Designed miniproteins, single chains, continued (3). Designs and how they scored, part 21

Each design is a single chain, and the fold is of that chain. pLDDT is the mean over its residues in the fold that is shown.

## One batch from the design tools (miniprotein)

Design m8747
Fold by ESMFold2-Fast:
Structure m8747 (fold): chain A 111 residues (1-111)
Amino acid sequence: MEIIEEARKKADEIVDSAARQAEKVLGPETAARLGRFLRAVSDAAIEALEKGDYETALSIVRAGRNAVREWAARLREQGLPEEQVDALTAIANQALDEIERIIKEAYEKLK
């Protein structure tokens, strides 16, 4: 329980940091969307870990990376500048990498 609560707090800090970085570069609307997306991925992955399903937790993070790739492709098709799409992708993937690390560290402490 305490290990899972600590993981949630750390993941929340990562999500908030990513949204703050995105707001400075991409504006508040895109930052809010990114924050909600990362929060949903983080919550789902940690819930899977809490249920003892480590493989599902990692799969959720991987699905999150695929969703970022698809979102970036759609933004390019909509005519967003490549610099902004690259910034979004970098911020999102860095946050997902940090969430994956939190999940792995929490799993090692649970066993």
Scores: mean pLDDT 88

Design m8748
Fold by ESMFold2-Fast:
Structure m8748 (fold): chain A 69 residues (1-69)
Amino acid sequence: AEGDREAERAIEYLEKYLKDGNKEYFSKAIQEATEAAALGASPELLDRVVELFKKAGAPEWTIARIEAA
C-alpha cells in the first residue's frame, strides 16, 4: 500500500530510538509515521508503528493521530 515504505522507516527509527535513546530517531519516526498514515499504509504496519510508539512512551495525541488516519 502507499505509505508502507514510510511505515517501515518509522519502525526502523523507533527500534533505533529504543536501543540508544537518541531523540532525533524519535522525531524522524514521528515524521515517517505521520506520512505513512496520511498515505494509507497497511493496517498491519500502522499497528506495529503504534505498538513501538507505546513502548517508546509517545504522547497520547501522537498515537491518536496515527490511529485516526
Scores: mean pLDDT 78

Design m8749
Fold by ESMFold2-Fast:
Structure m8749 (fold): chain A 105 residues (1-105)
Amino acid sequence: SAAARAAAKDAILAEFSRALQRLMALARRHNVSDEVRAKVINIFGKLMVEVEDAVENGASKEEIMALLDRGAEEILSVVPEEMRPEVQAVLDELRARVGAILEAA
């Protein structure tokens, strides 16, 4: 239903906001440059818009998961190597939570 899609979208956006907060906390803790932080914010913002649009247009779970996997790869490519395990953990949790929301919808 349209109401179920709207609820799923809101829940997914909340998980994205939580993940971004965690990524920014990691960036501060590791003294990441403003340039790298800006790249992460830009990639994450673009991914959020793409996922929101996909949910609103009734895209499959598989299509939405593919967007998350692509975005995760792009974020991991721009962060310092020493941060990648912690960043991967944040992105893996986001992926799992979004997957659960879509399964319930």
Scores: mean pLDDT 88

Design m8750
Fold by ESMFold2-Fast:
Structure m8750 (fold): chain A 83 residues (1-83)
Amino acid sequence: GMEEAARGVAEGSRLAAEGKREGNGTKFTGGALRAIGSIIDAELEGGTEAGVEAARRGAELAEDDPLAREIALRMAEGMEKGG
């Protein structure tokens, strides 16, 4: 459900942030794809609005990592402008 999707966005965004800090492009890409996959799972259940909510909740869960939070918020913004 939504909580699992939000956790997936947070976990993926944290991994992407770590990859960026380490200069590890594979880790960054893996994290980004994990977050995107969790957003897609939410969208399949509740449409674009659910995907945006999962990304925003994921950003809140990643609040202790400013870069991870920013990555999740950028995903939410992209969806809101595309829907």
Scores: mean pLDDT 85

Design m8751
Fold by ESMFold2-Fast:
Structure m8751 (fold): chain A 86 residues (1-86)
Amino acid sequence: MRRETADARVERAEDGSIIVTLRAEKFTPESARRAAELAREFARPGDDVHVNVLAKEVSPEALEELRREFARAGARITSVNLPEKE
């Protein structure tokens, strides 16, 4: 299963975890809300979530919004892979 927007991609890995990839040039809180909406409809309580950030610039507020929306769904972000220069 996979869902995608211009700024984000959400897919379920073979081990059952959720993978979120953020890849817009600039990831904003609005982009995070769209990504979180897709992931929230996809994720279930107790799911492990891995976030990969490929965007050149990521707003700290955007990452906080994403984490907040996943927490509301009962899922946990267990890993966040950020660019070397955040």
Scores: mean pLDDT 70

Design m8752
Fold by ESMFold2-Fast:
Structure m8752 (fold): chain A 55 residues (1-55)
Amino acid sequence: SSKKEKLLKEMKEIAEEVSKKDPELAEIIKDVIEKAEKLSLETVERVYKEIKEGV
């Protein structure tokens, strides 16, 4: 699998963990991940950093 697929999977795991404490934030993160699936690896890497730092 590509680096992009690995980052998307890790972001989904973060969203599931966040959902235990903040379900609304988790839904926002999941929406962002779905949008990111259609974007370049470079953009996905930036999104990953923002999600990881924001949580």
Scores: mean pLDDT 82

Design m8753
Fold by ESMFold2-Fast:
Structure m8753 (fold): chain A 90 residues (1-90)
Amino acid sequence: SAAERAAQEAGRAAGGAVGPEGARYAVEAARAAMAGDTAAAAKYGQRALDAAEAAGSTGVAASNAAGAAAEAAARALGAASGGGPVPVGL
């Protein structure tokens, strides 16, 4: 599915730093952004960041990993929909 591919690309882009749960939150953030729900996008983006920190990343490294995951998820979902990537508010 598009969601499974987006989660795979999110995990790859983050080098595994967000873990499977963080990759899932990155996909949910991207979907919320595509739906125009910026509040939900920010909330799920924060959960992806929290997952990176729980996995042992700190500060800038956690932020970079969560951002990379969200960007990759948005790109994969956009490609599946025939569109480009969308901002996820991380």
Scores: mean pLDDT 77

Design m8754
Fold by ESMFold2-Fast:
Order: sequence, then structure tokens, then C-alpha cells
Structure m8754 (fold): chain A 84 residues (1-84)
Amino acid sequence: SMAVYEQEMLLFMSEEGPGSAENAVEMAKKMIEDGMWDLAKKLIDEGVKQGMSVDQIKELREAAKKAGMKDVAEYADKLAKEKE
């Protein structure tokens, strides 16, 4: 089940750390590497809400392209353009 893992990631993003946006970027990269498309998109959404920069979103877009995750790459590209 993905539910517990998803809740854990969202909870971790809400905790105090070096930065919620930085944590979201690192977690999204791991989800992209692990092939978790839906969770990667959710982490990008939450990261944008937490202040993820256009450059960070573009970094995730490139990671998704490298992993062959076209849907995630297109989603990140759309969010980057909307934030520009």
C-alpha cells in the first residue's frame, strides 16, 4: 500500500528541516528514480506550495526526462512555466 508511505512523505515535508522545498526536491528525485509517477507528481505539487523555485522544478523535469517519465516531465514543465 502506498498510503502510509505517502502520508510519511507529506508529514516529513511539514516538519522543520533545512527547508521544506529542498526536502521536497530530494524526495521527488527519489520517487522519480523509484518509478513512482503519481507520488513524484504529488511531491512536486507540495514542493511548489512550500516555495520550490523555477530552477528546482526544472531540475525535477530533467530528472523525470532521464528516467523516461514523460507524464511527470510534462507536469513539471507546465508548473515551471506557470511560475515564470
Scores: mean pLDDT 73

Design m8755
Fold by ESMFold2-Fast:
Structure m8755 (fold): chain A 111 residues (1-111)
Amino acid sequence: LSEGHEYLRQKNYEEAVKVYEEELAKEETADIYNNLGEAYFNLGEYEKAIEYYLKAVELDPSNPVAIINLRDALTALGRKEEAEKLGSEALKAINNGDYEKALELAKKMAE
């Protein structure tokens, strides 16, 4: 568990963002991007959360967590029906091993 994860656990989202941005500068991983997205989501910065969740999907399209989080951020922006439909299709693509389709659907969700 990173220092950023400890701040996220404590609900100190501003400090979590700062620490994860520092971690990202050292090593670019899907987990760090997803955690940055979660911190921004909890700060109410849904558009930034969407950008970081998409980056997480780009680095690891096999992990459903970023797709689920992307759907939740889009729902918070009032795009629930579109997010549920495309998110469901993306999760189905992951279950079928079609990671290229999962990434394409995630990109479409973020448009």
Scores: mean pLDDT 85

Design m8756
Fold by ESMFold2-Fast:
Structure m8756 (fold): chain A 69 residues (1-69)
Amino acid sequence: VSEEELDREIAEALVLIYVGIGNSLEKQGKFDEAIEAYRKALELARQYGLPDEVIADIERKLKEVEEKK
């Protein structure tokens, strides 16, 4: 595994973790913190070139939580 491949695998894991954190915070009514978590996931997904489907899903979640504020 190259350094670049390892970084991408780590980024994929971190994106899933941040999305999970965002979902949990959103369910707790912590919308500002949930938005921050989704933004971190989106930034990593864009930086490491994750599939458009993943990016679109995160963008949709971010918009939904912003509407709940």
Scores: mean pLDDT 80

Design m8757
Fold by ESMFold2-Fast:
Structure m8757 (fold): chain A 99 residues (1-99)
Amino acid sequence: MELSRQAAAKAAAAGILLAAAANPVESREERDANLREAADLLYEAAKLAVEAGDLELAKEAIEELEKLIEKARELGASEEVIEYAEELLEESRKLLEEA
């Protein structure tokens, strides 16, 4: 399904941004921006996966979003970014439960 391919691509892009955010030479602002964008991509991946009926891919995107939140805390990301990612995680879980 086209939606499953788009979901997988967004999850892969989020992984790249998370790796960039983990780079110790990045500023806090750059790190926060990369983490926020990665969270958006994982949320969109979960949403597209649910729309495609690919519940395993949706679960994987949600698990990656949980890992992103843990990593953001380890990297000292702003509370605003962490709270934003947690809100997207909750919305992603609701989408999966309603599927």
Scores: mean pLDDT 82

Design m8758
Fold by ESMFold2-Fast:
Structure m8758 (fold): chain A 82 residues (1-82)
Amino acid sequence: SKMDELAAEIRRLIAEGASFDELLAALERAAKESTDPEARAALLRGIEWLRANRERLSPEEQATLTLAAVHEARRVEEEAAA
């Protein structure tokens, strides 16, 4: 799954100390490259929420909730495939 690959990329970026902007850029690239309109819409909603709450989130919360957004997109992708 492309969402599983994205989750692995986000975990790697977090381990490397990537900025919140780098995490969001990875999500935006994945949304742009997504061929699944439902997974893309879920990622875009997650990105919008994360941006709206940027100044409220600690670095740990930024990392955790970025991964949660990817997992939600994966859930939507799996449900669309069923």
Scores: mean pLDDT 84

Design m8759
Fold by ESMFold2-Fast:
Structure m8759 (fold): chain A 97 residues (1-97)
Amino acid sequence: GGEEAIKGGEKAAKGGTEAAKDAETPEQAAAGTGGAIGGVGGEFGSRIAKERGDDKEAAKEAEGGAKTALRAAERTGSKKGEEGAKKGFEGAKKGAE
């Protein structure tokens, strides 16, 4: 439920942040920053939705954060970012059940 969605959002935030840390070029730094912002957004969005009693929306917010973190990880070549994003998707999927 919502607890798993929040854990997914937390993992998405970590994935986006790791992608930003692994950036080596200005273009990768911009992509990584976007991933970090999107991942953190997913975390906070999932927490707000769960607080409002909407576990389905919490899962959707976590999935959105994970998608943004994965895109950033792919652009920066961040294996840690990719791992965080994938765990974010797993948490979102469990939260949606």
Scores: mean pLDDT 85

Design m8760
Fold by ESMFold2-Fast:
Structure m8760 (fold): chain A 79 residues (1-79)
Amino acid sequence: KKKYLEEGEKLEKEAEEAEKKGNLKEAAELYEKAGEYYAKAGDTTKAAEAYEKAAELYEKLGNKEEAEKLLEKGREAVR
């Protein structure tokens, strides 16, 4: 669905801006949402990449459980 792909791309750009500002929690949440929209659009590669980026940011925040959950979502997206 084209609207889901467009929303995912918008959220990914917002996540990149948040990350540049050092707002790692906001960036992680935005990457997670981008991954969800990419998954709804059927773009499994972009979904996995967004979830992996969110997981990396959650690891930097010390939230290992959330990071591990997102890595699993990324794997399921490409299955």
Scores: mean pLDDT 83

Design m8761
Fold by ESMFold2-Fast:
Structure m8761 (fold): chain A 106 residues (1-106)
Amino acid sequence: APVTSVEDVVRVAARALGRLPGFTPEQVEKFAEALREITKGLSVDEAMAVAGTAVAVASHLLRTQGLSPEEALEKAIETARRVAEEVKAGKDPMEVMSRVLKELGL
């Protein structure tokens, strides 16, 4: 589906999380609701960096680090908040995403 709005970014990210093993529909909706709040006031490109980083973190923690879906979800939301704060402070979204993923060994 084409990404033309911040809500489209949230929808695509939530769908990507839901494709990972072990996430419940309630956990996917919790992620979507958190991303809607976190990305408020961001551009589409900024929201993509925030949401994309969160999904990558959840995937890594679940598949590589062996965390539970609930723990991976909590850490992904925490990371999304951190990325959004740096982007809102005027930092380049792609540079913030790259640095955060590198700090996590991705």
Scores: mean pLDDT 86

Design m8762
Fold by ESMFold2-Fast:
Structure m8762 (fold): chain A 72 residues (1-72)
Amino acid sequence: SALAHYNLGNAYFSLGQYDEAIEAYKRAIELDPNFAEAHYNLAWALAFTGQGDEAKKAFEEACKLNPALCPD
């Protein structure tokens, strides 16, 4: 399920394994493209690995899906 891959991504992220977190979050998004929290956490993992342009796009998608993740 998308949630299982999202939780796996969170586990990798908490261990500082950002490349593995990115892959898990991408799989969650593949299964549920509207999973706002997966896009948001993907953006942070991308930012921590120096993928700033991809991180920005993931943040924009997360905010579009759930504006509460990106308040003014």
Scores: mean pLDDT 86

Design m8763
Fold by ESMFold2-Fast:
Structure m8763 (fold): chain A 87 residues (1-87)
Amino acid sequence: VSEEEFDREVLEALALIYEGIANVLKDDPEAVGDAYLKSAQLYEEAGNFEKAAEAYRKASDHYRRAGNTVKAEQAEKLAKEAEEKAK
């Protein structure tokens, strides 16, 4: 395993951990949004734009439920950018 391959695997593993954290934080929609945002950023760094886009969309949805429209709009924009990169 190369350094780059190891880093990608670690980033994707951390992204999965944040997705798990989001499922535990169900009672706090802003915290759920923050966890999905971190997961999406980690997937994006790993080059997994498909999963990054999915996580950004989930972050946007939960921020909107929390009433945080600014974070919701930012996450939605990031989701669209990641979807474009995913092909």
Scores: mean pLDDT 82

Design m8764
Fold by ESMFold2-Fast:
Structure m8764 (fold): chain A 81 residues (1-81)
Amino acid sequence: MESSALARLRQAKVDLNAALKDPSQLKPDYWSKQLQFVQQTLQAFPNSQAVQNEARGILQVMLQYGPEELHAQIIQALDKL
């Protein structure tokens, strides 16, 4: 359901902002899993502007604070929005 996907994206954004206050607590695969979750949600709801807007917000934060090795993939995901 779109409402469930939106709730999960919004919760992921809250959790991400909290985690950025102590990035040492993030597991090594956190960023890759977060990117996968966002991409899978976009594929499930390709016509949802609300999902696209929430995903764009998360991807922008990931581009700013995430590891450099994921930057190209994050930019590509943003370009498809």
Scores: mean pLDDT 81

Design m8765
Fold by ESMFold2-Fast:
Structure m8765 (fold): chain A 83 residues (1-83)
Amino acid sequence: MSRDQQLQDLQAALQKQQQRLDEMLKSGKASPEQIQELQRVVDALQTAIEHLRAGDDRGASRAVLRAVGSEMRYMSLLVDEEL
């Protein structure tokens, strides 16, 4: 796949996660732990974009995996509140 396509996909993901974080901050209902994990997702996606722009595909992949890990932790916190 083209690097430009991957960059667009990552930028779209970053924008969606930033919007989620902003909405949770505005609601005042999110726990500090939930906010922290979403912030880690945003930071990791930004890092992935920077690595991809620099031509470091391996660094970008590692950053994406960190973002996925933080999102899984965030979702786990939501499930634990439902149980």
Scores: mean pLDDT 80

Design m8766
Fold by ESMFold2-Fast:
Order: sequence, then C-alpha cells, then structure tokens
Structure m8766 (fold): chain A 60 residues (1-60)
Amino acid sequence: DELVKELEELLKELKEKNLAKVSGDIKKASKEVIENLVKAAKDSLENNKPIETNLKPEKP
C-alpha cells in the first residue's frame, strides 16, 4: 500500500526534524547549566590551591 509507505517516510522525517529541534532546545538549556558548572568548578579549583602556607606565626 503506497499510503503506508508514505506514512512511514513522513514519520521518519518528522522524527528527524523533532529530534533536531529538541536537541537544539536541550543544548541551549544545558549550555546555561554547563556554563554555571564550569564557572563553579573553576572557582573551586582556584580556591582549592593551598596558598595559605605563608602565614606568619604569632611569635617564634
């Protein structure tokens, strides 16, 4: 049946188009979350440096 074949092709095209659209939206939303996570990780890495080893003793 030609109708069934056309329906299958249309469904495949719709799936591909919908997946591309959803991927784009997810990528946009995920980018914000990823950017925030990367910033937090970078901040933690900078602060995690043991830089406080040069404190002066109260008295020798």
Scores: mean pLDDT 60

Design m8767
Fold by ESMFold2-Fast:
Structure m8767 (fold): chain A 60 residues (1-60)
Amino acid sequence: MAAELAGELGEELGLPDEAVRAAIRTLADDPNASAEKLKEAMIKAGAEEEKAERAAERLS
């Protein structure tokens, strides 16, 4: 599940819980969300750009 993968990546990369939740919500609203959209959602929720980019690439 994308939600489970987002949780694992958040732990591995040290993303804030709010960033992980933002990624999960974005995928729930749009399962075909691009890496760029996921990255922006996570950055908006407080993730560092590099970590958000890595997580978005893995989730896309």
Scores: mean pLDDT 77

Design m8768
Fold by ESMFold2-Fast:
Structure m8768 (fold): chain A 69 residues (1-69)
Amino acid sequence: AVAFVEEEGAKLIEEARKIGSEEAVKEVERLTKQAIEAARAGDYLGAVELLGKAKEVVERAKEEKIKEE
């Protein structure tokens, strides 16, 4: 389901934007684009893996934000 991958990716990008890390936003956008491409090619396992990596990027950015505050 490409639509699911697109929606989940958009939420991860929005979370990265809320954190205020441009590096995290760029990396999440890259991983989300690759996940959507994988899903369109029928590689749903690859798409899920890429979304997981994007989520990890968001989590790391949140930890860095806490250190700054």
Scores: mean pLDDT 79

Design m8769
Fold by ESMFold2-Fast:
Structure m8769 (fold): chain A 61 residues (1-61)
Amino acid sequence: MEETIEEIRKIAEELDVPPEAQPLVDSTVRVIERAVREGRNITPEQARRALEDTVAFAKEQ
């Protein structure tokens, strides 16, 4: 569980995030961390996809 959360944080840190997208990425990380702590089975791959989708969405706004 904590290993998964650490991987998610590392993925977020490695993303090339524009400043305008950073608050949305931070929010997505918090949502994923909460879900993992609540016992949801979220893989690092699913987390990466969600974060990448968040960045793409922010760039289109």
Scores: mean pLDDT 77

Design m8770
Fold by ESMFold2-Fast:
Parts: sequence; C-alpha cells; structure tokens
Structure m8770 (fold): chain A 66 residues (1-66)
Amino acid sequence: GKEEELLKRLEKAEKAIEEAAKNKDRTTLLSAIHELQEMLKETDNPEIQKRIQEAIEKAKEALKKV
C-alpha cells in the first residue's frame, strides 16, 4: 500500500543520506531533504511522519558537516 511505498522511499533516502554524508555531497543531501519534506505532505500517519522527520534531521546534521 501507500504506507509501504513511503517506508521503502524512506529507507532509500536514509541510505542516500549516509552515502552523501561520507562523500560530502551537499547537492544530494539537499535533494533528500526536499523529497522528505514532500513526503511529509503525503501522509497524516503520525508514525510515518515521525520516521520522515527523523530522516530530515539526520540529513540536516550531515549537511552541517559538509
């Protein structure tokens, strides 16, 4: 369902964020943050929203170190 697709997109985004942080890839981190913010608009499920927000926070922390 849509929730499973969102969680799969989250997992891919988290992996992309970790890779981008290691490579100092600012553009990929910014792109991931934008995509995650759009995903937040697609769901009203608080558990999914929390996971998306955690991924955004990780991306922002990585961005501060780039």
Scores: mean pLDDT 83

Design m8771
Fold by ESMFold2-Fast:
Structure m8771 (fold): chain A 70 residues (1-70)
Amino acid sequence: PDHVALAREFEELGKKGEEALKKGDLEKAREYFEKAAEVAASMAGTPEQAELVRRSVLEYGERKIKEAEK
Protein backbone atom coordinates (compact mmCIF):
# COMPACT_ATOMS: atom_id res chain seq x y z
CA PRO A 1 0.00 0.00 0.00
CA ASP A 2 0.99 3.64 -0.50
CA HIS A 3 1.91 4.64 3.05
CA VAL A 4 2.40 8.29 2.01
CA ALA A 5 -1.17 8.44 0.64
CA LEU A 6 -2.54 6.67 3.74
CA ALA A 7 -0.66 9.07 6.06
CA ARG A 8 -2.12 12.01 4.12
CA GLU A 9 -5.65 10.55 4.40
CA PHE A 10 -5.16 10.00 8.15
CA GLU A 11 -4.05 13.63 8.59
CA GLU A 12 -7.01 14.96 6.56
CA LEU A 13 -9.52 12.87 8.56
CA GLY A 14 -7.94 14.07 11.82
CA LYS A 15 -8.24 17.70 10.70
CA LYS A 16 -11.90 17.18 9.75
CA GLY A 17 -12.53 15.65 13.17
CA GLU A 18 -10.94 18.66 14.90
CA GLU A 19 -12.98 21.04 12.70
CA ALA A 20 -16.19 19.20 13.64
CA LEU A 21 -15.27 19.52 17.34
CA LYS A 22 -14.67 23.26 16.87
CA LYS A 23 -18.17 23.59 15.36
CA GLY A 24 -19.74 21.48 18.15
CA ASP A 25 -20.66 18.61 15.80
CA LEU A 26 -19.68 15.76 18.11
CA GLU A 27 -21.32 13.08 15.92
CA LYS A 28 -19.31 14.13 12.83
CA ALA A 29 -16.15 14.37 14.94
CA ARG A 30 -16.63 10.78 16.17
CA GLU A 31 -17.23 9.59 12.58
CA TYR A 32 -14.02 11.23 11.32
CA PHE A 33 -11.93 9.89 14.23
CA GLU A 34 -13.32 6.37 13.62
CA LYS A 35 -12.32 6.62 9.94
CA ALA A 36 -8.88 7.94 10.92
CA ALA A 37 -8.42 4.98 13.31
CA GLU A 38 -9.13 2.49 10.49
CA VAL A 39 -6.69 4.25 8.11
CA ALA A 40 -3.99 4.27 10.82
CA ALA A 41 -4.63 0.58 11.60
CA SER A 42 -4.26 -0.30 7.88
CA MET A 43 -0.68 1.08 7.99
CA ALA A 44 0.37 -1.29 10.81
CA GLY A 45 2.70 -4.23 10.11
CA THR A 46 0.88 -6.81 12.25
CA PRO A 47 -2.72 -7.46 13.40
CA GLU A 48 -1.62 -6.80 16.99
CA GLN A 49 -0.10 -3.43 16.05
CA ALA A 50 -3.20 -2.56 14.00
CA GLU A 51 -5.46 -3.17 17.04
CA LEU A 52 -3.21 -1.08 19.33
CA VAL A 53 -3.09 1.80 16.83
CA ARG A 54 -6.86 1.66 16.21
CA ARG A 55 -7.54 1.72 19.96
CA SER A 56 -5.08 4.58 20.52
CA VAL A 57 -6.70 6.79 17.85
CA LEU A 58 -10.23 5.96 19.06
CA GLU A 59 -9.25 6.77 22.68
CA TYR A 60 -7.76 10.08 21.52
CA GLY A 61 -10.97 10.95 19.66
CA GLU A 62 -13.26 9.98 22.57
CA ARG A 63 -11.12 12.06 24.96
CA LYS A 64 -11.37 15.08 22.64
CA ILE A 65 -15.14 14.65 22.27
CA LYS A 66 -15.60 14.33 26.05
CA GLU A 67 -13.58 17.53 26.61
CA ALA A 68 -15.65 19.37 23.96
CA GLU A 69 -18.90 18.35 25.73
CA LYS A 70 -17.97 20.64 28.64
Scores: mean pLDDT 81

Design m8772
Fold by ESMFold2-Fast:
Structure m8772 (fold): chain A 57 residues (1-57)
Amino acid sequence: AMEEAEKLAEKAIEYAKNGDRQKAVDYLFEAIKLAGIDHPVVQKAIEEVSEIIAKND
């Protein structure tokens, strides 16, 4: 089940919104390690985290 990768991706986005860039990247890396970089959930999380960081300072 890809449930854990989805949860890690959600946490990465939440940490990015909270300004914790280090934890956002760490959780994103864990999601990549679990599901692989080509997984749709991971790809979407990479885009969202990058966009949040770019818009936030």
Scores: mean pLDDT 79

Design m8773
Fold by ESMFold2-Fast:
Formats: C-alpha cells, structure tokens, sequence
Structure m8773 (fold): chain A 90 residues (1-90)
C-alpha cells in the first residue's frame, strides 16, 4: 500500500477541522475554510506536521478538488484522509 503520511491522531484532527469548517452540515467545505481550520490547529501546536507532511497534504488537497470549484465534499475528504493514512477510512 501507499506509505502512511500522517498518524491516526493527526487524521482525527483533520476530521475535526473539516467538521468545524462544514458550517451547513451538508458535507461541503470550501478549501479556504478547511485550510483556515488546519492553519489554526498547526499555529496553536495542536496539529504538528513535518514539512514533508505539509507538502503531501497540500498536494492531495489539490488533487481531491477534481471539479476545481474550490470545495471539498465528504467523499473527496474521505479519499484525502485515506491517502494520508495509507488505508481506507471505513
């Protein structure tokens, strides 16, 4: 399988960031809102990411936005986390 990029604990923090950014609870989150929540976690030291992890996270986020509409839906986010952890979320 693909190399694991983040820990399960880091993945849970990213899931929390997605849920906080999902204001309407419709499973759609703007890339800016998601990035802001992730940035806050990193800036507060709650989410510690290496430079390599940051690069891979940024790359996978952009790849997940297939429609280039600037939003991540729940399905795209699940794929992002699976790529980062090296395993499916289910």
Amino acid sequence: GKKKVITEEQAELLKEAFKKADKDKDGKVSLEDFADEVFLLVAEGKLVLSEEQKELLNELIHKADKDKDGYLDEEEFKKLIAELTGEPLE
Scores: mean pLDDT 71

Design m8774
Fold by ESMFold2-Fast:
Structure m8774 (fold): chain A 73 residues (1-73)
Amino acid sequence: SEAEKLAAEANRLAEEALRALKEGDVEKAEELVARAAELMEEAFKLKYPDKAEEIKKKGEEVKEENIRLVREA
């Protein structure tokens, strides 16, 4: 499904972010975790369209939190 493809892409970007962070490239890791969070939000919206607005709000919070965690790592 399209949702599964988006989730798989998000997971690949998250793995790339961990590699970037290990190499000390915090800026690249921030970009990658932000994009991964966006794709995962889109995947959840496709699976649960009735909750799209709630998913968007939660997705924005997760994106901000992940960026912060990468900066603090």
Scores: mean pLDDT 86

Design m8775
Fold by ESMFold2-Fast:
Structure m8775 (fold): chain A 56 residues (1-56)
Amino acid sequence: RPETLESLILELALKGEVHKLVPSAPEELVRELQRAVANADQERIARLTAELLSLV
């Protein structure tokens, strides 16, 4: 799993556009990632990003 794809998911999460890369992403997972980014929770960001990567 390329690190550049993880960075792209984080960028899209900041813009609220994760579904552009992962259309099948559950709304709850996207919401949790957005909250983790807003809270600068690096541990949760890493975990949720990995879950979204598994759906790509």
Scores: mean pLDDT 73

Design m8776
Fold by ESMFold2-Fast:
Structure m8776 (fold): chain A 99 residues (1-99)
Amino acid sequence: MAKVEVKPKRAKVGEKVTVTITALEDGNYVAVLRSGGLEGATLASLDNAKPGDTVTREVELESPGTYTVVAGKLKRGRGFEPVREEDLEITDEATVEVE
């Protein structure tokens, strides 16, 4: 399992949001922006993570709307490879509202 946090929870267009993944178990993890399913952009990754490993990335969201960031364990492959829902065990979600 991994946890995901997005700060702030409410942002303005062009404001940077911080995405943090924390591993709770051994594995390969990604944080993906949900866009028509889980085939969205990979925002952060942890390869060969151990419990307590953390990665933080800043992203800019240029369009208004509600964005969901999902943390998932990769069943195969490593971070930044194309991700599909069938290749992910979803472990956590965080939402940011952009206006």
Scores: mean pLDDT 75

Design m8777
Fold by ESMFold2-Fast:
Structure m8777 (fold): chain A 79 residues (1-79)
Amino acid sequence: SMAELLRERAPELVPVLIEQLSDPDPAVRAAAARALGVLARLDPESARQAIPALGKALSDPDPEVRRAAFEALAAIAGR
């Protein structure tokens, strides 16, 4: 399944998604934050590397980026 595939690839995907949180395109940043949220729900431990970048994204000018970052951090925290 897609969830299993994402979980297996999380160690490789997380660093790439962290880089994309700094992309000049807000659509790319929002997509990266949402993807990190999915990975955090599947394996919170693998997503821990993204905590500093997601924390910065909470102050992003784009509201979708802020919402996705909040949800991803909540998932990492076990909420």
Scores: mean pLDDT 82

Design m8778
Fold by ESMFold2-Fast:
Structure m8778 (fold): chain A 61 residues (1-61)
Amino acid sequence: SVLEGARNLIKLGEKYYKEGKYEEAARWFEQAANAYRQSGDTELAEKYRKLAEEARKKAGL
C-alpha cells in the first residue's frame, strides 16, 4: 500500500540521517511526504516535508 511504502521510505530517511548523510535523508523524507500527500494524509505529509527541510539545512543546502 501507499502507506506501507511511505513507512519504508521513512526508515531509509532515518537510517541516512543517523549516518550523517543528510542530503540522502532529505530525499527519502521528501518521497515519504509526497506519498502521504497523494494518500490525502496532509498532517504526515507536512511532518516529513519539514524533516526533509531540516535535513537539507543540516547538509548545507
Scores: mean pLDDT 86

Design m8779
Fold by ESMFold2-Fast:
Structure m8779 (fold): chain A 62 residues (1-62)
Amino acid sequence: LDLAAIREELARRPLTTENVIALAERHGLRLSAEDRALLAALVAAGSPIATILSALHELSRR
């Protein structure tokens, strides 16, 4: 998982649930309904990009 490329793209786009999910799937992550709910909750809570990247990294290790 190219976290540097994902960070760069997240910095260039609105930090919405749709953009985070689309970016993760474009980088080869297969997201369950629970994974999508986790990402939606982080975005809704106003989590910083670093926190969202940490979540994506952990999901990529499964």
Scores: mean pLDDT 81

Design m8780
Fold by ESMFold2-Fast:
Structure m8780 (fold): chain A 89 residues (1-89)
Amino acid sequence: MSDEQLQQGHSLVLSFLNSLRNRDYKSASEYLTKLGDLLASLGDYEGAAAVYEIAVSYDPSNKQAWLNLAKAYEKAGDLEKAKEAREKA
């Protein structure tokens, strides 16, 4: 993992925590989606799926998070959960 990727992860976590403090659950979902994208880019599909699950729990209308969750489940080998996530996007 590069220093740049570590800094990006730290920045996204801080932005997520600030959005929660402000009760901005839509922004919280968006920051977690970006954090999941970062984990997926590192090959951590199980970690990415877990983060995307939290993202869609904050904003179930975040279609991009549902689509990214489905792809993370597919990459992690959970085809049933991937199908369910795609149906919610």
Scores: mean pLDDT 88

Design m8781
Fold by ESMFold2-Fast:
Structure m8781 (fold): chain A 52 residues (1-52)
Amino acid sequence: SEKKKLELEISKLKFRITALRIELDFATPEEQEKLREEIKELEEKIKQLEEE
């Protein structure tokens, strides 16, 4: 069950990253920097979960 929970959490984070990448296409240059940082933080969370 833990493996299935981790897979679901990873999928949710990937979905959020996809949504943020779409938001980047409509963002100002200043907002793009903030969005890129958020995406990096989510990618790090995925990496940590994949190591469990």
Scores: mean pLDDT 83

Design m8782
Fold by ESMFold2-Fast:
Structure m8782 (fold): chain A 73 residues (1-73)
Amino acid sequence: SAEIERLRREIARLREELARAVAAGDWARAAELARRLGELELRLLELQGASPELLAAARAQIDADVAALEALA
């Protein structure tokens, strides 16, 4: 699927940007990037047929990761 390939490329780019924000100590930007990354990862899981239970668990993990980064800002 072209959509899955495009999402994987965007996810890879955002992971690189997130890594740079973390390295720079820019926690506010890191939290924003982590939220955007999480949205794309959830969309990828949906396209791959993930169950509602798996999607809910993934969303909870993303929210926890974002909250942890926001606490450092």
Scores: mean pLDDT 90

